Designed miniproteins, single chains, continued (3). Designs and how they scored, part 70

Each design is a single chain, and the fold is of that chain. pLDDT is the mean over its residues in the fold that is shown.

## One batch from the design tools (miniprotein)

Design m10571
Fold by ESMFold2-Fast:
Structure m10571 (fold): chain A 69 residues (1-69)
Amino acid sequence: SEKLKNYEQAYKENPSEYNRWLLLGALYYQSGDYDEAIKAYQQALELKPGDADAANDLQEAQLKQQELA
């Protein structure tokens, strides 16, 4: 997905803990592991609480998890 490619590139350019968690979240989301994606995006938000991208990604993963219930 485009999001996964963007987070892979961001991590390669700046291998921070924040970018690592975003990349992991996108990888889990792509594989359908929404519970793990939620946890990864929550870790990113702990490092950057005001980040809209991580917050939006978290919300999307939560909605997908609810659709499967």
Scores: mean pLDDT 84

Design m10572
Fold by ESMFold2-Fast:
Structure m10572 (fold): chain A 68 residues (1-68)
Amino acid sequence: SFETEAEAARNLSDLLRRMGPEFQPVGEKLQRVLKEAEELAKKGDIEKSTALVRRAVEEGMAFVEASA
């Protein structure tokens, strides 16, 4: 669901922003994408908003995995 993906994005963004300055830009990008997706969801475009958040979470996770 959108809310499940959005919660994952919020948790990942918070984590990235606390991990250090090298992760902060990725966390900030994820936060911006989440805000855009929440706006789309408010307009009723749940499918597009869910896909946008999912992609951003995938990109954030890939960055963490590559950095580990």
Scores: mean pLDDT 81

Design m10573
Fold by ESMFold2-Fast:
Structure m10573 (fold): chain A 58 residues (1-58)
Amino acid sequence: GKAEARRSVEAAREALERGDAAAGLTGAHYAKQVAEEVGDEESAREAEELEREARKRL
């Protein structure tokens, strides 16, 4: 549900804050999939931004 999408976005953000770009990218990909499945456009957009940041650090 939307709560799962939000938790997934937060997990991806935490990975990037730890400096783990690979985990951040994987987490952001998962978060985007969950957000799209439940129609949470805000979380999907946040996950997409986190994916871009992770790729810049790889």
Scores: mean pLDDT 82

Design m10574
Fold by ESMFold2-Fast:
Formats: C-alpha cells, sequence, structure tokens
Structure m10574 (fold): chain A 83 residues (1-83)
C-alpha cells in the first residue's frame, strides 16, 4: 500500500476528532511533500469545498458531522491527476 493510501485510510478510520485531526495533518504533510505547499493548499481547499457543497456528511465523529469519505476520495484523485 502506498504512503498516500495509508494516510487516507487513517483519516477514514479515525474514531475521535483528535485522531481525525492528527490523520488529516499527516495526509496534508504528505501531499505537501509530494507537490509543494501551494498545490497542497489548492487540492485540500478544492476537496473540502466540493465535498461540503455536493455531498451530505457521511460520518459523525464526537457529534460533529463530517464529509470524510468524499473529502479523502477527492483529495487522492486531485493528487493523482498532478503526479
Amino acid sequence: MSALEEAAERVRNAETLEEYRQALDELVDLVESLLGPREAASIITSAALISNADYPPDRVIDGVPLHVGQFVDLTLQLVRERL
């Protein structure tokens, strides 16, 4: 499994907001290491905006509704398009 797929899986499987935030930070750091901070920011922002606009929340973590699956899938798709 690639480092990207492992980081994405940690985000998908987070059980608490603390785990989710840590997993997100790891995913963002990895995207930044691959594409640079400007492209990483563009990808993460686009994935967040699209997942929030076009899809309902797919998870509730510590009472917070989140677009986890769609956000992760879009992030991976946008990263792969730039590689």
Scores: mean pLDDT 82

Design m10575
Fold by ESMFold2-Fast:
Parts: sequence; C-alpha cells; structure tokens
Structure m10575 (fold): chain A 80 residues (1-80)
Amino acid sequence: MGTIGRLSPNSVRRYINIYISGSSRMRPIMSRMTSMVNRYTTSNPHGRRIIMRRINRMSGRSGGIYNGMIGRVNRVFSSG
C-alpha cells in the first residue's frame, strides 16, 4: 500500500492550488479535483481509496497537466 495511502489532504490541496493559480483555463476541471480532495479528507479509509481511483481516472482522461500533477504528488509521497 506504500506511502501513497498516507497522503496528506493538505499537501494534495496545495498542489491543486498551485496549478489553479498558474492556469485560469483549467478552473472547471480543477473544481472537480478540489471536490474530490474535500471528499477524501472527510471519507473513511475505504472511501479514500475510491476517491483516489477517481482522481487517477481523471488524470488518464485529461493527459499532460493532470498526469504531471499526479506524477509529482506520487514522487513526493511514494519513493519506491
């Protein structure tokens, strides 16, 4: 399950905010990501896994920017 299961919700929110401040065009898509992060912070461990899977699925759909963001998050919290 690695270090990814210990992801701080504040850290994920910080990365999302950094990308939002750099690109106003991504606001509608980032709104969905922010909602998922908020659900993650208030969900039980099983619910958190489901929400993270949804976030990863959105990454696969939107390509470059989301892949870059999730790749960076994974690199910071999962060194293996």
Scores: mean pLDDT 52

Design m10577
Fold by ESMFold2-Fast:
Structure m10577 (fold): chain A 95 residues (1-95)
Amino acid sequence: SEERKQELIDRAVAAMRTVARKYGLTDEQREALIAIGVKAVQEAIENPDMDIDELVDKALAEIRKAVPELTDEQIAAIRNVLRGMLAEAKAEAKA
């Protein structure tokens, strides 16, 4: 449903805001993370058969470009957040 898709998008926004705050990102970097996370969730909903690791890797590549100072450990933590969000989005799209 459109309501459920919006809920998933809102959760992506909240998750990316939390990540940005945790790592002390700038306002511009926070908005970039939110845009990347929302786009990844939308792609997961539109393409539920797409490999989750492909979606995660694509989103992480864009995050690394937006915030090149992130450590590999911080990127690994963000991978876990993205994977969880995208798994929920794919499950909802198949329901």
Scores: mean pLDDT 86

Design m10578
Fold by ESMFold2-Fast:
Structure m10578 (fold): chain A 114 residues (1-114)
Amino acid sequence: SDAGLAAVIATLDAVTAALEAQFPERAAELRALHDEFVERLTAAVAAKDAEAVYEILREYGRRLAALTADLPPGQREMVFSLFEYLIIQAGNLAGIPKEKVQELLDELRAELAA
């Protein structure tokens, strides 16, 4: 739904705030990533394009993994937990199939394990 797609942005806002609180030394980089992806999600939501929302979230996960690759394993697990929350909530709100949600989670977990 249009309201569900818009709520994806609110979920990203909440996740970014949590990431900034947990990693204050990376807050500027995390906020810059957030701002870039909010612009892209806003365009996809305006177009009512749920498939574009899915692909944007997939790219967000990959860039988040790259931005946090140097963190200790315990901190990378915290990043994964926040991303898992984002993708599950966003998937439900945007009507993304559970199989595709699991695919995104598996991709990020593999990136963070490298």
Scores: mean pLDDT 81

Design m10579
Fold by ESMFold2-Fast:
Structure m10579 (fold): chain A 82 residues (1-82)
Amino acid sequence: MKASVVIRNVTLEEAQKLAEELKKKYGAKATVHSDGTVSATIEMTREEAIELAKKLAEKGYDVTVTFPDGTIIAKDGKIEVL
């Protein structure tokens, strides 16, 4: 399933590293924005998205993963599946 991933609360250097990691690990199309936000489009399952969101939230990042039929939000170490 095609997922849209947005990662916030990262430094520009961390954003560049995350974009590269997402490209290598998931084959993602990832972009680093001028404010340090990382946006990516990744083909992944909901389970993989929850795991990614948890891992990034544990590093202190804010993560939103949007699917056509739902959203996963990770902030302050908390995961919410909508």
Scores: mean pLDDT 79

Design m10580
Fold by ESMFold2-Fast:
Structure m10580 (fold): chain A 70 residues (1-70)
Amino acid sequence: MSLEQDIEIGVAMIAASVIITTTPKMDLPQDVKDEALELARQALEYARKGDIEKAKELIKRAMELIKKAQ
């Protein structure tokens, strides 16, 4: 377990929180919002459990999904 993992957990939790709070306010299709929110919620849960690899991948997928839908 590295100090880098602790930083990554913090960053992942912040990123997931931002996605969760901002996505519902965006002018996006409902299915895109639902998928991005689900990915962000899963990322937050995995980050809290210390599964940083899954958390990072889920956050990347949520961000890419939002970017592609803009």
Scores: mean pLDDT 80

Design m10581
Fold by ESMFold2-Fast:
Structure m10581 (fold): chain A 82 residues (1-82)
Amino acid sequence: KVEEARKLLEEAKRLLEEAKRLLEEAKKEKDPIKYAGLALLGIGYATEAYLKAKRAKRLAEEAGDEELAEEAERLQEEAGSL
């Protein structure tokens, strides 16, 4: 269903932005423990974004929405490359 795919994609986008923010914050952190905590949290958000984008792509493909499926695949690749 297109609405479900869009909602998952919006959630994935939010999680990906949080992941990027946490990883950028980690890069500026000099404390190894704080760095590890920020990096691990960022990886967690990126993983959730990847899984939600993957689900959104499948739902978009089932609904025949090629543009939405392409957007979801792009987001999945971006999250997977973090």
Scores: mean pLDDT 83

Design m10582
Fold by ESMFold2-Fast:
Structure m10582 (fold): chain A 80 residues (1-80)
Amino acid sequence: SELVRKLVQKYVAAQLLLIGAELDGAPEEALRLLEEAARKYREAAEAAEAGDLEEAKRLAEEGERLLEEGMRLAEEHLAA
């Protein structure tokens, strides 16, 4: 299951980004969004394992949007 492997890798990457943002003192809103992104990638991987490829795609897209927003807020904090 190539898709499951890819989604698990995205989940791990999001968790590492969350840890890095926490260490950098990012605002709570950024941390919340990064945590939600990780949850969505985990849910997407579970849906893919269950064979629900459409749901996996939707959850992964939600995770990507949350990850982008969380990273944007964390980067803005570091630039301030």
Scores: mean pLDDT 88

Design m10583
Fold by ESMFold2-Fast:
Structure m10583 (fold): chain A 91 residues (1-91)
Amino acid sequence: AKELAREGLELGERGARLGKEAITNAKNPSRRGLSLAIAAVLLGAGAQFLSDLVLNRGGSEELARQALEDGRQAVRLGEEAKKILEEEGAI
């Protein structure tokens, strides 16, 4: 459980960072690109929160797996947002 939660934390931090960087560096972003970047930030923050619960309060393996999956999805959303914004010339 703790190893999955640590991976979920790292991926959640990475996903949130990718989303924030996309928002910060974008000029005239599309609604689609901006929405995906915001989703990456929010889901990444959620993954970090669930991971913290498991690591500090003794959560279940199910919560650790959820944190990992949310972290993975946050990274996917952040990378997709960056790709869309780069293709649009916003970054």
Scores: mean pLDDT 84

Design m10584
Fold by ESMFold2-Fast:
Structure m10584 (fold): chain A 57 residues (1-57)
Amino acid sequence: GSHLERGTGLRYLGRYEEAARHFEAALAEDPDNEEARRGLAEAYRALGEEERAAALE
């Protein structure tokens, strides 16, 4: 599946570090992908990286 799809699935499984990497890859391919940016921000928040999450919003 796409990086966005994999990131979303990993996030639902609580694998936030892996999810973040897939969302980062999705944004590298499609910088305007709001869903990938939102997913990455949520993954960063779950990992306690609030400053990095805020930078995406």
Scores: mean pLDDT 84

Design m10585
Fold by ESMFold2-Fast:
Structure m10585 (fold): chain A 70 residues (1-70)
Amino acid sequence: ETEVKKLLDEAKRQYDENLKGAEEWLQKARESSDPAVRRFYEATARGDKKIAEDYYKQKLDEANKILAEL
């Protein structure tokens, strides 16, 4: 097993965990009757999802650099 595969497997696990957190915020938004509270939860979920996507992209870039140097 290559170190690159381990890096990607861990990055995917963390990405999936972060997406679950974002989905929990979206669930709170769906359960909220107050439009302002709903918008807050939706904005928080979008932010968390973007952070998760950016993190995963960074790990993919790291893996590509390692592969290029091998």
Scores: mean pLDDT 80

Design m10586
Fold by ESMFold2-Fast:
Structure m10586 (fold): chain A 75 residues (1-75)
Amino acid sequence: MSSQLEQQRQQEIERIKQITREAWERSRRAREERRASGDPESVGPPGKGQGVNDTSLSAAEAGEAALATQRELEA
């Protein structure tokens, strides 16, 4: 009895992981595209501050978005 429930639970977890991974990758891509779009007509090399900020900004934005999603689910 419990084994059947556990098997079903594992399948659900795997699906959730897949959906989460896809959503995360989609969000990541959207963020990357957004960052690329942030440089509208000037393709000049990233400024000294921009170079360092580029990686940090992406990570920060991803983290902030994840937290916002979590809070929204809690609401």
Scores: mean pLDDT 60

Design m10587
Fold by ESMFold2-Fast:
Formats: C-alpha cells, structure tokens, sequence
Structure m10587 (fold): chain A 100 residues (1-100)
C-alpha cells in the first residue's frame, strides 16, 4: 500500500541520515584531536546540513550544499577522509532518489 511504501521510505531516509551523522560526528572528534581545524569546521557544517535534512529530507538547498561540502572533502581531505566522503556522497545520492 502507499502508506506502507511511505513508511519504508521514511525509515530508509532516517537510516541514511543517521549513518552520515555518526560518521561526521566521529570525523569531527578525530579532526579536533589531531588539530585539523579545517576538516573539523567542514564536519560541523555537514552535521548542521544533516540536521536540516532530518527535519526536511526534501530540502534541496541542504542536499546541494551537503554535496558541495562532500566534494570539497574528496578534493582536499586525506586518504581516509576522501574514502569516507565518497561513501557518504553515495548515501546522499540514495537519499535524493528517496525524496524525489
């Protein structure tokens, strides 16, 4: 039914955003511990964008800004940060399919 499909979609969105939130919370803690202020600042911005998407998963501006931040981490980050950002960019692409 349409109601069951909508509930499944909501759970998938919540799961994707939750995974991203945990990943960037860890990145924030690690970056602060290592003194990487630039990566820590980006992780904080990404967490703010994820919080916006938790309130409104169809916030296209937040999705676009989050994509830009992830793409910048892929360009400027270390090898581990680049790997994480690429995985989470894939999660963002799956989120976009669920909200359209």
Amino acid sequence: SAAAEEKRRQLEIEMLLGVMAVAFAVLLVVSKKEGDEETAEKAERILELIARLEKNPADKEAIEELREELEELIEEGDEDTQKLAKLLLKNLEELEKLVE
Scores: mean pLDDT 82

Design m10588
Fold by ESMFold2-Fast:
Structure m10588 (fold): chain A 61 residues (1-61)
Amino acid sequence: DEEAIKKAHEALKKYLKADDELLELLDEARELAKKDPEKAKELLEKIEKKLDEIFEKLEKE
């Protein structure tokens, strides 16, 4: 899960650099993955949904 969060962070950093809230959530998810994997999983699911939306949007353009 930490690996997946890292990949999500790098991908979103490239695509949505201006979205401070999203970047903060990614940073929190990485920290939570070390302390509380279950809570990190919940946050990761939200991030994955956001990534899916971004990829779909990029593919349509």
Scores: mean pLDDT 69

Design m10589
Fold by ESMFold2-Fast:
Structure m10589 (fold): chain A 84 residues (1-84)
Amino acid sequence: MEEELRKKAEEFLKQGRDALAKGDYETAVKYFEEAVKLYEKLDPDHPLVGRAYALLAEAYQKLGDTEKAEEWIKKAEEVFRKAL
């Protein structure tokens, strides 16, 4: 069950990265948000959650939403700080 959720989260991250590479930033945001939800369910303090936050921040920055990008970067930094 947990392993299936991890695989699903990784699939969402892959789809989000593919969308980001194609310039479909709105679709990238949606996939990264779904990955974040799954990773947070498994272990909210895990470094993989921080990585998902950082990718979501990048997608928002590409959309020109600098305020949301800064919020997600801050969340990523907080996760990385706690994980170490």
Scores: mean pLDDT 80

Design m10590
Fold by ESMFold2-Fast:
Structure m10590 (fold): chain A 73 residues (1-73)
Amino acid sequence: ALDDDVSEEEKEAVRELAEEALRAAKELKDEELIKMAEEIKKRAEEAIEKGNSADVGVAAVAAAVLLVVSKKE
């Protein structure tokens, strides 16, 4: 949902995105990127637990940016 509650699909998509970002960081063997990916995953899990759509959205954007940086696009 765009409003207040995070849908189950959004929760799963954010978890998958954070996990993929962590995997990409590990493939690069960059310790700083791995640390960032782990922090993003933790924040995503906390946001999902609280059901705050804005916090989940921020975590999703952070994970997507990290994945793009890891992929150079």
Scores: mean pLDDT 72

Design m10591
Fold by ESMFold2-Fast:
Structure m10591 (fold): chain A 59 residues (1-59)
Amino acid sequence: SPELERLEEERRRGEEGVERMREVAEQLKDQPEAEGVEKLAESYEREMRERYERGLREL
């Protein structure tokens, strides 16, 4: 369905975003900000997963 297709695309885009955030955290690993970026990536990943699961339940 178009709704499922959109949901899968949003999940894929979210996964790409999380991956990029983790790459930034790795580049900053020697900086105080690295931990903050890593926590932001974890929070975003959790939020995206919850949105995906909620979207599936609404189909």
Scores: mean pLDDT 82

Design m10592
Fold by ESMFold2-Fast:
Structure m10592 (fold): chain A 92 residues (1-92)
Amino acid sequence: ALELAAEAARKAIEAALEALKEASKEDIPRAIAAALKGIGGYFEATVLGRGRTAAQDALDGAKLALEVAKTEKAKELAREAIELAERALREA
């Protein structure tokens, strides 16, 4: 469960950073917020051992990354992160 939550958080960070590359000025703060949520989830999974909280933060970050994503690559990364985070929540 913790490993899956950590992977979801890492993927959410990747999605947020990919979205940030093509983000409009208005979406830059939202892309940064998505990355910070992913970082928080990764810390919760790997340092604090809070699998459910980590999975939820990864899901929130991934959903926000999908909302601001403009490229197919960013959208695919965000969708993968959402699937991993939802699976981590079911296993928690």
Scores: mean pLDDT 85

Design m10593
Fold by ESMFold2-Fast:
Structure m10593 (fold): chain A 65 residues (1-65)
Amino acid sequence: DAVQNYINAGKMAEKLGRYETAIRLYTQALKLDPNNSDAWLNLGKVYRKLGEEDKAAEYFAKAKA
């Protein structure tokens, strides 16, 4: 599953502190499945780690929809 492969790769990048790479990988997952709550949730977590609290809140809201 290409969507799940991008999400798993993004989670690995995030664990390695490669936040820009994680954002790109989660964004690729969302291009294939715009309603993927896991991808939105993890994108929000990355932006929170980068100190972008407003973007994090927006993406967490999308994960709930």
Scores: mean pLDDT 86

Design m10594
Fold by ESMFold2-Fast:
Structure m10594 (fold): chain A 69 residues (1-69)
Amino acid sequence: MEKEAGELLDRAWGLVMDARRAGQTEKANEAYKLLLQAIDALLQGDYEKAIELAKQAIEIALEGLREAL
């Protein structure tokens, strides 16, 4: 679970940066807030919460990228 949480956080970070580069600032900022919450959960040992928050950050960043078409 710890490794899975870390991999999802890395994926979420990449997508947030992609959304920023695409000019989707609002979606990127929303996803970034969730990513910071996921990192906090990971540091507290709450891997399940970290995974859930990272997945939500990924979904929001992907929505931003889709709208950038």
Scores: mean pLDDT 82

Design m10595
Fold by ESMFold2-Fast:
Structure m10595 (fold): chain A 103 residues (1-103)
Amino acid sequence: SVAERARRLAEEFAELAAARRPIGEVDIDERRGADGTPLSVETRATEGPALGPAASAHLYRGLAEAYRLLAESAETGDPALVERAHEAFGAGVAAAQAALAAE
């Protein structure tokens, strides 16, 4: 069911948050001349994650709570829980941004 899938996602994101697993990205290295002309573009996997463990944990906690609330909404039919899910995710994003600014 939709509720069972959402609940499983909530559990998975909670586990990722607890494990402090960083979110990685691809680094784009673009060199430009003094006039702004592109000289070279290189794409490579970054040695550091896009988000550090603290910022990643905040995003995963926000996702875990959001999917938990979405599962509950699917089981109860309460649309107010969807709004709460959006707020929970937004709070996780804000906490991740604050953690990044502190690093």
Scores: mean pLDDT 72

Design m10596
Fold by ESMFold2-Fast:
Order: structure tokens, then sequence, then C-alpha cells
Structure m10596 (fold): chain A 92 residues (1-92)
């Protein structure tokens, strides 16, 4: 189901962002969004779109997904002062 695909992709993106692999996280999100958009068009949930429109939507969506995951992880890290202190020691 689409919900399972979204969940698996978000988990993979979160893992890649935590590992500092932001470019790979973007590529994973981009590929999944392209597939999701095409499936939604096939199911009649989205109107027929050109390949150019699908690409533009997927690129915008992938940027937003990566930004949101980064924001969520940053908020989670800031909620744990001991984890934040260990990260600062590892980086400095």
Amino acid sequence: MLEELERETLERVRKLIREGREEEAYEVALETLRELIRRLIEEGRLPPLSEEEIEELAEEGARRVVAMVKAELFAEENKDPEAAAEWLRALG
C-alpha cells in the first residue's frame, strides 16, 4: 500500500540524514515521490500531468521531505541535553 511505501521511505531518509548522507536521502525521497505521483495519476487521484510537471513536483516534495526530517531530528536532539552535549563533544 502507498502508506507502507511512505513509511519505509521516511525511515530510510531519517537514517541517511542521521548518518550525514543528505544527498542520498534526497535521491531516495525524489525517486519515491516520482513513483508515488505516477501511481496517484494511474489511480485517478491526481489529474494527468506531463513528465516535466511530475519531475517538478517530485523535486519540490523531496526538498520539503528532507528539510522536515532535518527539522524533526534537530528538535529531537535539542530535547535531549545529554545527547546534544555528546554530539558537541564529538564534533569539537
Scores: mean pLDDT 74

Design m10597
Fold by ESMFold2-Fast:
Structure m10597 (fold): chain A 64 residues (1-64)
Amino acid sequence: SMEEVRREVDGFAEGYKKAAAELKPKEEEAIAKAKTEEEKQEVRRKTFKEVIEAATKAANEALA
């Protein structure tokens, strides 16, 4: 339903915002310690995956 779609979208957005804020200090510290561009990109990729996983979990919980 449209109500379920809205809850899922809102849940995802809130989960994304929360996870991004929580993980930002750790991401910045890891990037500062990285020596190469490849290492920095790997940190960003891993952080992005964690944010998406947290956001997806929040979306699923909003639908329960």
Scores: mean pLDDT 86

Design m10598
Fold by ESMFold2-Fast:
Structure m10598 (fold): chain A 65 residues (1-65)
Amino acid sequence: APPLTPEEAKVAFAIATHQGKPVSVEEIAKLAGISKETAQRALDRLVERGVVRKTEEGYEYTGRP
């Protein structure tokens, strides 16, 4: 699998900590200690990788590495 950037790793960890519940970009940015812009870029990459899924209510961890 492609390596995670530090920002992607922080975002993935923050989402995984929510036990598969949907999380907003703003909440992820706050939890990861990064800007909303950086969180959005990291989330877009994680969705492309299938690590997270975008839903109407936010982003969910898929359980895939």
Scores: mean pLDDT 76

Design m10599
Fold by ESMFold2-Fast:
Structure m10599 (fold): chain A 67 residues (1-67)
Amino acid sequence: ASAEVRELLFEETELTMKAMKLIVDKLYEEDEEKKKEYEKKLEEVHKRIDELAAERAAALAAEKAAR
C-alpha cells in the first residue's frame, strides 16, 4: 500500500475512534440539547469518513490499474 493510501486509512481510523467516543458521550449524556449537539458532530464525522473511504478506494483502484 502506498503512503497516500496509508495516510487516508489512518485519518479514517482517527475519525472512527472520534465517532465511537461521541456515541459513548451521547449515551451517558442526560441533557437533550447536548445530545443533539453530539448527533450533529456524529453526522459531520460520518460524512468525512465516507469521503475518505471513497478517496482511499479510488487510490487503491489506481494502484491496481498500475500493476
Scores: mean pLDDT 81

Design m10601
Fold by ESMFold2-Fast:
Structure m10601 (fold): chain A 69 residues (1-69)
Amino acid sequence: SAEDEELAARLREIAELVEQGRLEEAKRLTVEVGKKYGLSEEQIERILRLIEQGRADEAGVLLYLEIHR
């Protein structure tokens, strides 16, 4: 679906920002995506911790799983 394609594009963008060391931008986009899909502040904070550790792939997987609960 268009929503699934948009989500995939946003997850890819977050990963690219992390790889570039643009962590504040990656965190901002993660908050925006998480809020759009109804994640709690606590769920978003868990994902942000992975981003701060440079664990982009794990952050993306966790974000995807929490959205599709």
Scores: mean pLDDT 84

Design m10603
Fold by ESMFold2-Fast:
Structure m10603 (fold): chain A 69 residues (1-69)
Amino acid sequence: SKAEAQLQRLDALRDDAAGTEALLAEQGERFPDLDEARAMTPEQIRALVDARLAATRAQLQAQIAQARA
């Protein structure tokens, strides 16, 4: 399914920043504005990205569970 393919893509993207950005854009997720990003430390930016990826992963897992029910 599309959700399963996207979940597998998320797992593959740990070392692929460009692929991660493309996936987030496809999901309708927005990165922080450049002005917001400039005000944040690299650690804070990474934590925000990780939080968004975790939320997307949870949503995809829920969709997969629903499709299998």
Scores: mean pLDDT 60

Design m10604
Fold by ESMFold2-Fast:
Structure m10604 (fold): chain A 83 residues (1-83)
Amino acid sequence: SHDDVLQQVRRLLQQVVDLSNQHDPQLGDQLRRLGDLAVTALQRGDWDTAARILQTMADMALNNGDSRSADLARQGRRLALRA
């Protein structure tokens, strides 16, 4: 359901923020703000916007050497695109 996907993406986003904050607090703050925008888009049923934001988060994490956060953000993007 829509609510199940939203809950799964929220959990992944929290893990992304927690991991990136441990690596680089500035990256963590940026990903937190983008994550909030992604959740807002998902709540409005704007799956395409949410997927684009999640891709941006993955790219930012990867560019900062945080492969784990990048992988989690990409998982969230795949969930958004399949909803």
Scores: mean pLDDT 85

Design m10605
Fold by ESMFold2-Fast:
Structure m10605 (fold): chain A 91 residues (1-91)
Amino acid sequence: SLEEKIEEAERLVREAEEAVREALRLLDQNPNAPRRAVSLATAAALLVIGAKFNIELAKKTGNEKFAEDAIVDAEAALELAEEAIRLLRAA
């Protein structure tokens, strides 16, 4: 259902935000961070913003496609943030 997809998107956004927050914390502690890690963390943060916007659109319009787009963006954000964290912990 639309409600279940919105709930899943909100869950994934929370997980992605926590991962982005950790990536940014590690970047602040490493002035020699690889450029790839910076790019991945930045892309993840932007995808979180997009996912949140799509969740709001899904709630306002009832259009399931926005909830589906939010899930895709949030999953991508989580993957990119986790990759940034791996690179930063290896540096």
Scores: mean pLDDT 91

Design m10606
Fold by ESMFold2-Fast:
Structure m10606 (fold): chain A 68 residues (1-68)
Amino acid sequence: MLPSEEEFREIMEQLAAELRAQGRSTAAIVRHLTLFGTHVARELEELGEHERAAAVRRLLDERVAQLS
């Protein structure tokens, strides 16, 4: 199921925490978040949910910037 903006934030934080607990590097975490966020945005775009897709891309960019 495609997440809301709030759910997307929670999923990104959970995914980053899980990858960090597994000993993944910051670069690997950024890569995984980018793949996940890009996938969600594309699915939303396919559904015609362009504003939600833009919000997901913005949240992804903000979260990646915080990790870099």
Scores: mean pLDDT 82

